# Ledger of designs, part 60: designed miniproteins, single chains, continued (2)

Each design is a single chain, and the fold is of that chain. pLDDT is the mean over its residues in the fold that is shown.

## One batch from the design tools (miniprotein)

Design m6205
Fold by ESMFold2-Fast:
Structure m6205 (fold): chain A 58 residues (1-58)
Amino acid sequence: SALIDELLAEAERRLADLPEAVRRAFLHELRTKLESLTDPEEMRRTMEEMIARVLAST
């Protein structure tokens, strides 16, 4: 999905300052979550929630 690839690229840029291992694990989890969704707005919301969570814990 082009949208999933675009969202993953955005997340990778936004998390560039995180350790590579943390960023890699996050992107893998995000891809799995996004592949289970079909609504673009829900996909964006899920990415934003997951980014907020990882930044709060790191």
Scores: mean pLDDT 86

Design m6206
Fold by ESMFold2-Fast:
Structure m6206 (fold): chain A 55 residues (1-55)
Amino acid sequence: LQEKINEVREKTKEAAQELIEKNGYITKEEAIEIIVEKMGISKEEARKLLEEMGL
């Protein structure tokens, strides 16, 4: 289960990166909302993930 959580985090990180690269005008808040809906993780968890990416 911990391994699956790490995989989800990695996929979320990739999804956030792709969204920002594809839509350079997307806001941080908008990216968080999309990640929450797509991945089913908490808004706070998505926010921390984006901070780890330097976004």
Scores: mean pLDDT 69

Design m6207
Fold by ESMFold2-Fast:
Structure m6207 (fold): chain A 61 residues (1-61)
Amino acid sequence: MEVKTIELKADEKDPVVKISQAEARALLEAHAGSRVILDPKTANAGAVHLRLASRQALAAA
């Protein structure tokens, strides 16, 4: 099992929060209706950057 640090970015002014894969899943479940966009440029650098399509969510949980 590969553990990757996931960085959440709600918009350009929001801080980037690094969280685990499990925490990211819990965050999505807590904020039902939010969309997550994977940024392919950061994914190939060994990190997964998730960009929230909804401005509603930005938490680190």
Scores: mean pLDDT 44

Design m6208
Fold by ESMFold2-Fast:
Structure m6208 (fold): chain A 60 residues (1-60)
Amino acid sequence: MPTAEEVREEAREVALESQDIDSEKQAQVMRLVTEAFRYVDEGRLEEAARKVEEARKINE
């Protein structure tokens, strides 16, 4: 399982990478990043990592 620190860092990087995409996709990325942080706070690291992966795919 990833660590809370690793998930938080990946979420931050994905959010920064979303700066140049369209506003609707950026909003979706930020929603997924917010959900990832919430899951980290709940100790649900696998679900948090899954949300980060969903956000990364939108940035493609």
Scores: mean pLDDT 79

Design m6209
Fold by ESMFold2-Fast:
Structure m6209 (fold): chain A 83 residues (1-83)
Amino acid sequence: SDYNKGLEYLAAKDYEKAVEYFQKTLEKNPENAQALIELGYALAKLGKKEEAIKYFEKAKEIAEKKGDSQLANLAQGLLEKVK
């Protein structure tokens, strides 16, 4: 899957390719909060702080709406580290 390819590139520290595959994942499922977190993380590694913040905030909102407290807390922690 595009999501799994994104994770493979993230593990390889190929952040540009990771962004590409997580964006493809989100084209199919825009509400995939995990993919939004992973995209934000890869963007933060590329120094794209403002974009990373946007995706972490969206991921937190979606996770909170779905009652996924673990994922919401992860997104909040990443927001605090990047801001």
Scores: mean pLDDT 89

Design m6211
Fold by ESMFold2-Fast:
Structure m6211 (fold): chain A 58 residues (1-58)
Amino acid sequence: SAAARIAALEAQIATLDGAIAELRAEYEATGDPALRASIDELEALRARLEAELARLRA
């Protein structure tokens, strides 16, 4: 159902928010450019999931 897909997307976005926060904290501590690349990839994925969520809510 649309409701189940919305709930799944919200849960996945929440998981990504946690992962991004952890990687950002590690990047602040280390300055490792590989962590910056990982953060950018997860932020791009999050944006795609947010767009899908917006479509399902329209």
Scores: mean pLDDT 90

Design m6212
Fold by ESMFold2-Fast:
Structure m6212 (fold): chain A 55 residues (1-55)
Amino acid sequence: MERLQKAVQLANKALEAFQKGDYKKGEEYVKKAGELLGASPESTEQLLQSIKETA
């Protein structure tokens, strides 16, 4: 199964966690998605910030 598809699923779980106020769980999902995509720590931090702003 493609890593991108799994990363998208993790990003959706992160958004759901942030909407529920579970920021700790949301951050874990974002970091896991970043790892699957081979993203740098900086890119993962940027994605995390974008998701927090959306939630």
Scores: mean pLDDT 72

Design m6213
Fold by ESMFold2-Fast:
Structure m6213 (fold): chain A 100 residues (1-100)
Amino acid sequence: SDTDQNQQLANSVLDRIQRIVDRMKSQTTDPTFISQLDQLVSQVQQVVQTQDPDTALQINRSALSHVVTAQSYLDNGDIDSATQVIQQGIDNVQQQMRQS
């Protein structure tokens, strides 16, 4: 079913988020940014465990977009912009979980 397929896709998106986050954590010693990355991963894991598959896929795709954007800022040495983008990702995940 589309629902079963979306569950697999949501887990695949989570795996991709975790890999990018692990890379970003290897590129920085900023404790605030590392803490935000850990918080985002924990929230995305909770989304997969608590939300229906269609909602989880939508939320996780949004989170992946924020993570990819933050990685781009970090690759350019812009830790402040990377931090802001991750915080926006966290806030969006929390808001969507409360509305679902």
Scores: mean pLDDT 88

Design m6215
Fold by ESMFold2-Fast:
Structure m6215 (fold): chain A 82 residues (1-82)
Amino acid sequence: MKKLLEEAAKKYAAGGILKAAGDLYAERGDLEEAIELYRLAAELYKEAAKLAKEAGDEELAKEFEKKAEEAEKKAEELEKKM
């Protein structure tokens, strides 16, 4: 259980870094790179949610799923500009 939550935390942290990089690239007008970074962040958040769910932490899994959805929404909004 604790090991799964530790792995989830690492995936969540990595997703946060990629999401922040995506925000930076979006501000600079590098939309294609920003979309790729947001998609990668969403995948990491989904992996974190899966690990949290396997650990029995449904609330944490739901929180991470919401973060993944937010990252995917950012990517979709940028795709509409292209």
Scores: mean pLDDT 86

Design m6216
Fold by ESMFold2-Fast:
Structure m6216 (fold): chain A 78 residues (1-78)
Amino acid sequence: PVARAVVSLEAKSEDEGNKMAEAARQAALDVPGVLAVHAEVVKQDDGTYLVSIVVEAPDEETARRAAQAAKDAMEKAL
């Protein structure tokens, strides 16, 4: 009965990835009703970093809003 949304963006460095992940986690947690936010930064074979944010919420609309907030925060962190 929980909804999940995932948003991912690429970072050029580990430092950028960590800043994006932190900004995204804080933005998603700021959305009322969000149950959990998981942030991961993974080094890819091409030397870039994939930043993935997983949001869990009681409904699809809340999960979508939190994922959008996370994406906007990641884009602004660069």
Scores: mean pLDDT 84

Design m6217
Fold by ESMFold2-Fast:
Structure m6217 (fold): chain A 72 residues (1-72)
Amino acid sequence: MTEELNAALLPLGEALEEALEKGDYKAAAEQLRKMAEVLREFAAKEKDPEKKKILEGMAEEAERLAEELEKK
């Protein structure tokens, strides 16, 4: 699961870094929202309640950061 999650997030993380380097905060926010969606999908499949809570928390943080970037 963790390796599969990292593989799913890697291209989104790379796109996020490129957007931030270009000052494209709107594109960066879109990548963060996609990351939040992926994290929620993995959380839904997670059987360990502690890991599920961590994944949900990470998704909420990604959405919060996306909102902050969209305001710039």
Scores: mean pLDDT 81

Design m6218
Fold by ESMFold2-Fast:
Structure m6218 (fold): chain A 55 residues (1-55)
Amino acid sequence: MLEIQQTVNKAASYMEEGNYEKAEELLKEGLERHPDSPMLRAALEIVRKRRAEAE
């Protein structure tokens, strides 16, 4: 669904800005609406790994 892809893209933008907390929050909200989305789950794991690597 388009909304899932847009959520992932917005999270990526927040990560580039350094707002890992906002990126993670956005993806968690997306998962509340689409719990079976492998795309959102993968994106959340990527955000968490990037946050750990950065700080």
Scores: mean pLDDT 78

Design m6219
Fold by ESMFold2-Fast:
Structure m6219 (fold): chain A 89 residues (1-89)
Amino acid sequence: MKELLEKMMTLGVAAIAVAVARITEDFEAAKELLLQAAKLISEVEGSEELVKKVEAVKTREELEEAREELERKIRELEKKLREELEKLR
């Protein structure tokens, strides 16, 4: 139970970072928020792939692509965690 709750909280913080990045017009600030989100997702999933993708971002178009990938991954992981939570009830 503790591990599941910690993962859910971590994804919640990642989702907030992505949401703030979406409305942030400053490229460097938005990239930092996405990098923080990618690191949090990496803690839940155990893969550094998204962190590397965000670090490689150099243009606004790449930033938007990375944001979409992070949003997709957060949705996928949240779904899996909700399913595991239901099994415990």
Scores: mean pLDDT 83

Design m6220
Fold by ESMFold2-Fast:
Structure m6220 (fold): chain A 70 residues (1-70)
Amino acid sequence: MLSAEEARERLLAALREALPALPAELQPVAQTMIDRLPHLPDWLVLGLLEALERSPSVAAFLRAHGHLFL
């Protein structure tokens, strides 16, 4: 099972890799999530990684969960 720190690193990597290919409206959402990830509680980071892994794309994940950061 991944640690919260490993989950945070995986989320950051996935978001950073997807960022330049994201629709313009999702780029600020992804950037806000990247900026806030180091400050989020461990339980939320683990839940977000699981949600991302179950999402068909990073864009779909951000559309479903990005509102938490806006």
Scores: mean pLDDT 81

Design m6221
Fold by ESMFold2-Fast:
Structure m6221 (fold): chain A 59 residues (1-59)
Amino acid sequence: GPLERAVLAYSEGNLREAVKYIREALKEDPGNPLAVRLAERIRAEHPELQKEVDEALKL
């Protein structure tokens, strides 16, 4: 599913693709804690992606 694809993309360094799949995972399950935690980790480790992550989380 999208969450598995997000985790795979993150592990491969494909951060923008990981954020894309996090957004799809949250569309299927808006409160998914694993998707939210991965998004927060990407935002913390890569501040340049903050805007894309915040849009995915609807913060």
Scores: mean pLDDT 84

Design m6222
Fold by ESMFold2-Fast:
Structure m6222 (fold): chain A 82 residues (1-82)
Amino acid sequence: MRYRFKPELLALLREVLEGDEFSEVEFYSAVLQWLEKKGLRDPADPSIANVSDTVLGELLGVDEIDIRDTSVFFELMEKNRA
């Protein structure tokens, strides 16, 4: 299944991946690539990303995410589905 996202999330995804519609795997990969590109992953625990003061943190309403918790990605996807 492919998802279309609201402009704020779509702009974030388009920094690392081209397209207007994404599969769940493409979405997850794009978010991980974006976190890496912005240098947001904790060097002491790379499963943790600090997203305070970022668009991603604003969209989720959190300061940190655990990239191993796939429920966070599903919540982000569903809340920002167009």
Scores: mean pLDDT 80

Design m6223
Fold by ESMFold2-Fast:
Structure m6223 (fold): chain A 90 residues (1-90)
Amino acid sequence: YEEKIEKEKEKLAKEAAELVKEAKAEKERVLAEAAAKAAASKDEEEAKKLLEEGKKKAQEIEDEELEKQAELTEKAKEIEEKLEKEKEEE
């Protein structure tokens, strides 16, 4: 069952890496969109509001990434505990 544990850990590590990559790309996209909208605005106060909204959305993406990483960590622990229990019971 060592190979089964390794395979599940590898899968979860890959999912975590993809999650980080996708979250980074999405944050960069949201910040770039906010900057473009702010640059197109002729009102300084509106431009500041658009940049602040963009930063808030980027923070929400970061918070969601951290939550999903915590879920993957918990899932890895549950899989490891289940496989160890199966190993003890033969």
Scores: mean pLDDT 78

Design m6224
Fold by ESMFold2-Fast:
Structure m6224 (fold): chain A 62 residues (1-62)
Amino acid sequence: MAFGEGEAGGSKARARVEGSELTVEVLEQEDEESGRKAALIAAVNALENALAAQKAAAEAAK
């Protein structure tokens, strides 16, 4: 699994990648706009971490 966090305008979100699924959870929302931005940042970070972990695992398996 890979996780990512995002913060925007006082809002906070966390995302996780499990297999082919991306789940995003808004932990703290100051307003709808900042909550959406935090969620997008968290999702991008989780996907980047998932790709990096997959690449590292492929290299280590040699």
Scores: mean pLDDT 80

Design m6225
Fold by ESMFold2-Fast:
Structure m6225 (fold): chain A 110 residues (1-110)
Amino acid sequence: MQKTLTARSADGRVEARLAYDEVVKVGEDLTIGLVARNLGDKPVKVKAEIYVDGKLVASGEVTIEPGETKLVATATFKADKPGTYKVKGIFTDEDGNTVELEAEVKVEEA
């Protein structure tokens, strides 16, 4: 089942979301998405990076219009080993504000 974590930037302009599969089985696809919404009155440029167990697996950069929601980065890979995988999403705007979201994905035996 897919879960979503949400946080806002310190200035309240960007709503950052980390969407992930909480539990998958070995041999299934594990998908992670970083989505941002612009809550401000001006376009904002947002960079996002996905880390799995400390390794960068995906990154993206988009310009988000006021009120718009965009997918900034996504990663999909086969879960080949059971265990708990640490996922971190880091969002950075053009002014250097950051939002970090962390989750754990449980990979169970088939």
Scores: mean pLDDT 85

Design m6226
Fold by ESMFold2-Fast:
Structure m6226 (fold): chain A 74 residues (1-74)
Amino acid sequence: KADELMRAASDMLAAGASPQEVTDFLVSQGIPESDARAAVQHLVEADRAAAAGDIDSALAHAEKAYQIVRDSLS
């Protein structure tokens, strides 16, 4: 499920996994590589925005990553 994959991807990034490692994980779960890369880039941008105190931008990027993963699984 998209929720489970998004939680796992976010946890991996928080644990210090590279964007490529998280992309490879999502691809292993059936997400096309281009969609996986796009979703991971949005998660990275969400983390950057959150660190800068821009919560609205962080939520927008997280939502976009979720939409990409959800649509890839549907």
Scores: mean pLDDT 85

Design m6227
Fold by ESMFold2-Fast:
Structure m6227 (fold): chain A 93 residues (1-93)
Amino acid sequence: MSSEELKKKAEEYLQKARQSLDAGDLVTALENLRKALKYADELASKGDIETARKIYEEVLDLATELAGRADPELQIEASVIELHAATMLAALK
């Protein structure tokens, strides 16, 4: 998959996550954030650092908002996503 295709996929899943979060579907939002995170990891692996960074920042922001609204079990899952995104953002600098 090209970096352009990976970016498009990540942006699509970020939009789906935002829409699900706005609708109160936290489980669907979390799953879409995991998909976006996967594509950010692939972008970083291919050396598209600036695109990966932007996606990690959006994933971190949305996961943090989700964690604030979630029950304790879902909060743990959201925190794993936050930690991954934050760790990658630190590593890319």
Scores: mean pLDDT 86

Design m6228
Fold by ESMFold2-Fast:
Structure m6228 (fold): chain A 72 residues (1-72)
Amino acid sequence: GPNPEAGIAAAEEYEKAGDLRMAAYYYDEAGDSYRSLGKLEEAAKAYRRAGEIYEKLGDLESAARYYEKAEE
């Protein structure tokens, strides 16, 4: 079954390592997992974190999509 907490932990470790692409991937996976579990507030937080990572990457279109996902 989905384990969003492990996904968040992986994302945070990749972010610390400077691997922003992998950090965004795991925040997205965690957001989808929280959403599938009905944990919508946690899903929104994970999607906002992915958006923040895409802003750091200069990918403003991806950032905007994740901020929109956080509002759903």
Scores: mean pLDDT 87

Design m6229
Fold by ESMFold2-Fast:
Structure m6229 (fold): chain A 90 residues (1-90)
Amino acid sequence: MEERKKLAEEAIKKAEEALNLVKDYSTDYQKAINTAVEAFRLASKVDREAAELFGKAADYIAQGVKDKSNFEKAKKYLEEAIKRLKEILK
């Protein structure tokens, strides 16, 4: 039980880091993608749906290089996954 809580908390932390990297139109998009993928890996051990949302966010960050509207989609998926994991921790 405690291990699952720690994984969820670390996934939230990584997702918030990815959000900050894309929020200000950061040019380090590879770091943002890698951070979102790490959130996906951590969440995959806790909740499948949260992991799927982080995976979609990482894909949209990668697409954001060509179309900035995809960064807004990535932000929404990161925020939904964070909210879902916070509900699991309650």
Scores: mean pLDDT 80

Design m6230
Fold by ESMFold2-Fast:
Parts: structure tokens; C-alpha cells; sequence
Structure m6230 (fold): chain A 60 residues (1-60)
């Protein structure tokens, strides 16, 4: 059961990482914008760890 979820989540993670890499590679992007992109991706994936990291960046 969990094995199937991990495989499906892996596909979403790969797509999310590609979006994040594009945002991060933009020299004009701010830390706040990066944190918002990370938060959006984390919410789509349901990854609480990434959501927490993005929120921490916004609070800092």
C-alpha cells in the first residue's frame, strides 16, 4: 500500500522540483517569492516538511 503511494508521490515530486528549480534559477526572484513557490508546491504535494520550511523562510 505505502509502496504505491511512494511511487505516485515520486512523480509529483519530480514535477514540483522542476518548477522549483526554474524559480530558483531566476536571479531576479526574491526569497519571499521562492518561499511562496515552495509553499504552493508543498501544498500540492501535501508535504508538511516542505510547507514548514517555506513558512519558516517567510517568517525569518
Amino acid sequence: EEEKKILEEGKKVREALEKLRKAYSDPNVTLEQLAKVRLEIAKELGDEHLINAAKKALES
Scores: mean pLDDT 69

Design m6232
Fold by ESMFold2-Fast:
Order: C-alpha cells, then sequence, then structure tokens
Structure m6232 (fold): chain A 91 residues (1-91)
C-alpha cells in the first residue's frame, strides 16, 4: 500500500528532477522526473481505495507542485503542475 507520505516523497523527488531538467535544458531528465511524479500519484490512487487513494494522489500532487516552485522557472513549474494534474486525474 502506498501511503500519502510515501506518494508525496516519490512525487517530490520526480518533480524536483523534472524542474532541474527543465532548468538545465535536459529533456530526458525533465521527462523522467515528470513520469516518476505521475507514477507516484497513480500508484497512490490505485494502491488505496476511495478516500485513501484520493488522499495519496493529492499528497503527491501537492509535493510535485512544491518541488516545481522550488525549481524556480516557469517551465519547471508547469512540468510539475502537469505531473500533479495527471496524479489527481488517476484518482
Amino acid sequence: MVSPEEAARRAREGARAAAEGARAGDAAALAGGALRAMGAGIDGALGAEGERGREAAEAAARAALEAGREGGDEAGRRAAEGAARAALGAA
């Protein structure tokens, strides 16, 4: 079972990698990080039923958005937002 805390941690790591990749112009790092953040949200949503699944997806989405803001530029932030929306859409 993926807890909200674990989903948030994995999403934060992925979103941070995506933001750093965007800042560096590294498309592979951007895509890989975004996919990891999205996967964490999906795993959270599917690994727990009903309200707990949504809570895990929301935690992942929040962590991704926070990491994207820390990355500093708009491209990194938008990549993190996209990953967060995908995670919530899976719930």
Scores: mean pLDDT 65

Design m6233
Fold by ESMFold2-Fast:
Structure m6233 (fold): chain A 59 residues (1-59)
Amino acid sequence: MEELLEQVRRALEEGKESIDVSDYLKTTDPATLAQDIQRLEEEFGVSLGLADGKLLIYR
């Protein structure tokens, strides 16, 4: 979770709209994934989507 939070923060600071989370998805169950996504959305005030192993960031 903390590494993913850092990656999202960095992406937002750099103006990126997606990050590769393929490795995270390989090791994380669906329930934990849903909770982590909700936490990140609340922390940064964004909406997040998943496509092709990437986390998409919507403002």
Scores: mean pLDDT 78

Design m6234
Fold by ESMFold2-Fast:
Structure m6234 (fold): chain A 99 residues (1-99)
Amino acid sequence: LSDEERREIVAALAYMAAAVLKIGAERSTDPEVAEKLRKMAEKLQELADAVLNGDYETARKKAEELIKLAEEMSTHPEYQDDAKLVKKVAELVLEELER
């Protein structure tokens, strides 16, 4: 795969993760949980947009921010799976940008 194709794939993964969190937020009966999931989905969308726009400096910064936020969220049982997904996607973006 070309570097461009790989970046498109990691951006697609970030968009998919954002969609998963958005669905989780809509299905949540807890307003606080829903708000946190929507906020993380928005940040994942911003990360994907930065990658696709070739703004790799912004993409690195947003990925690092998402990893930190995911680690904070992982301390709460209600967010463990979502936090793991967010961290994995952000780490994949950073790995691709270092290539």
Scores: mean pLDDT 83

Design m6235
Fold by ESMFold2-Fast:
Formats: sequence, structure tokens, C-alpha cells
Structure m6235 (fold): chain A 57 residues (1-57)
Amino acid sequence: GSGARIAGEAGAAELRELGDEEAAEKALQMGTKLGNQGGSSKEGGEASRRVMEEHGL
């Protein structure tokens, strides 16, 4: 659903502000994928968090 996509977009924007464009792209892609599968904002947020952890943020 749209919630997961919106959460992914928000996470991506925050990661871009931190200067990690690659992490931002991954967060956006994951949010979009989860959104297409009917995912929730919670799932999008969790995916963004995992991307941040993988990049040491």
C-alpha cells in the first residue's frame, strides 16, 4: 500500500540529508516494492531502518 512507499520516501529523504545517496536509493526501492505488495508504513519504516543499519547510521 501507499504507507510503505511513503515511509520509504521519507527514509530516503533523511538518508540523502545525511549524505548517503546509495542508502537513500535502497530505502526508496524497498518502500516501493513493499507498497506494491500491499505493505504498511511500518514495513516501509523497518526496511529504511535496516538500510540505515547496513550503512552504519
Scores: mean pLDDT 72

Design m6236
Fold by ESMFold2-Fast:
Structure m6236 (fold): chain A 66 residues (1-66)
Amino acid sequence: DGRRSARAAAEAAARGEAAAGATGMYDNFKVGSGEMARLAKEGALLGAAGAPPEEVARLAQESFDA
């Protein structure tokens, strides 16, 4: 099923991107930080831990509401 395969690929890509983003966020965190940066870092780490992109997106939305 193309939809299922596409979602699995998107989840894998989001995990990879989240891991890369976490590395970049560590660098930014050393220079400056805030509540938004903290929540974004947590979202990236959750993605790297294998959380689906929908859950990562939900956490990102929460960071905007925080």
Scores: mean pLDDT 57

Design m6237
Fold by ESMFold2-Fast:
Structure m6237 (fold): chain A 57 residues (1-57)
Amino acid sequence: MLSEEERERAARRGRDALLAGGASEEAAQKVYDGILAAETADEADRAGTRGAIEAGV
């Protein structure tokens, strides 16, 4: 289970990585929100992967 701080850190990293890769702010925000909603590291990883695929990166 991820702590609140770990979730927030992962969400920010995911968002920043997508933005650096050329994704839109909307796609990056979607990844951020998805990771913040995750209870486990696996859920956070899936949210990040799904968001990256949807953003085309």
Scores: mean pLDDT 75

Design m6238
Fold by ESMFold2-Fast:
Structure m6238 (fold): chain A 77 residues (1-77)
Amino acid sequence: NNIGNARFLAEAAAWAAEQGNYDSAKRVFQLALEYAKEDPNAPEEAIKAFELAVQYASDGDGEKAAEYARKASEILK
């Protein structure tokens, strides 16, 4: 289940980002993004939110990375 995998990974990585584990969070957000992109029913809005989560984790902004990851998870149903 691509959507379920993307949501699970996003939530797990959001916690890691909030703990300051940015490198780990970035890798897991990238994996969540890949799962979302593999599902043809994933909204573009969710994909863009995952892309922002990866970018913020790369920039060391764990709070925004977690925010956008959770936003992506909420968009996915």
Scores: mean pLDDT 82

Design m6239
Fold by ESMFold2-Fast:
Structure m6239 (fold): chain A 66 residues (1-66)
Amino acid sequence: LKKKLKELTLKLIAEKLRIIGLELELEQAKAEGKEEEAAELEKEIKELKERVEKLEKEIKELEKEL
């Protein structure tokens, strides 16, 4: 159980860092007027946020079993 929690937590941290990176790229794309690039980045950010929510739910469920 604890080992799986650590693996999921590390994955969650990695996905959150990726979102931060994409959000910074999105700000740059918007500042440069790159509307198409900004739209693609927004889609990727939304998909990653959905994955993060699922991971957070899995982690919370496992924590309740401890």
Scores: mean pLDDT 82

Design m6240
Fold by ESMFold2-Fast:
Structure m6240 (fold): chain A 114 residues (1-114)
Amino acid sequence: MTPEERVARIRALAAADDLDGLIQFMKELIEELKKATPEEWPEVIGLLIDAMRALLAVAQRRGETELAEKIQSLLDKMEAAADRFRATGDPAARDEIIKIGEEMLKLAEEFKAR
């Protein structure tokens, strides 16, 4: 799947309120990031941020204020880690991004259960 096709998929899932699809796509991106080379990390990290923004938009549309605040907090941490990775190339920043992504998956599963 091309980067453009993957962004289009994230947008389609968000527009459809397809939480199962967003969760599955985020799981796939996290596993891809774990296996990716350093040269591939910026693309996968960007897609993971786009998926997290899509989840935030769904929470906001549903009026889930407390959940949206938690998603925003994790997104802010993810963007900070991505900026650090861009500045330094530090593998520890990639590991932090994976951890934040996994915390977001847990939060998305809790949102789905509502």
Scores: mean pLDDT 82

Design m6241
Fold by ESMFold2-Fast:
Structure m6241 (fold): chain A 113 residues (1-113)
Amino acid sequence: SKFSDKYSQEEIDAVYKGIEKKKDVFNKLSKEAQEKLIETILEVGKEKKLSLEELEKLAYAYLKYMELFPEFSKDGEITLPEEFRELYKISEEEQKDLKTVIEVLTKALLNSL
């Protein structure tokens, strides 16, 4: 894996385990968008010190969000509804950054536990 130089195999496997639960959604993304998503989840997980279970849940939650709101997602990118942006205080500029979207989903996931 191209991520093995920065991340443990256990962390990589946790992200892929989450992806497998929504593989049909993930497979709609280009290979470049798939790789960017995996790398962004791993990066945020490392910065936020997420457990393996939380990494799996984060990967699943992102793909579930794309499935529920396909009109707000494009290959490798997501546009958040205004109500969601207001709730989490995300600017229109910040919503175009995949890392910011993943960080907001991480915060929502941790607050639901």
Scores: mean pLDDT 75

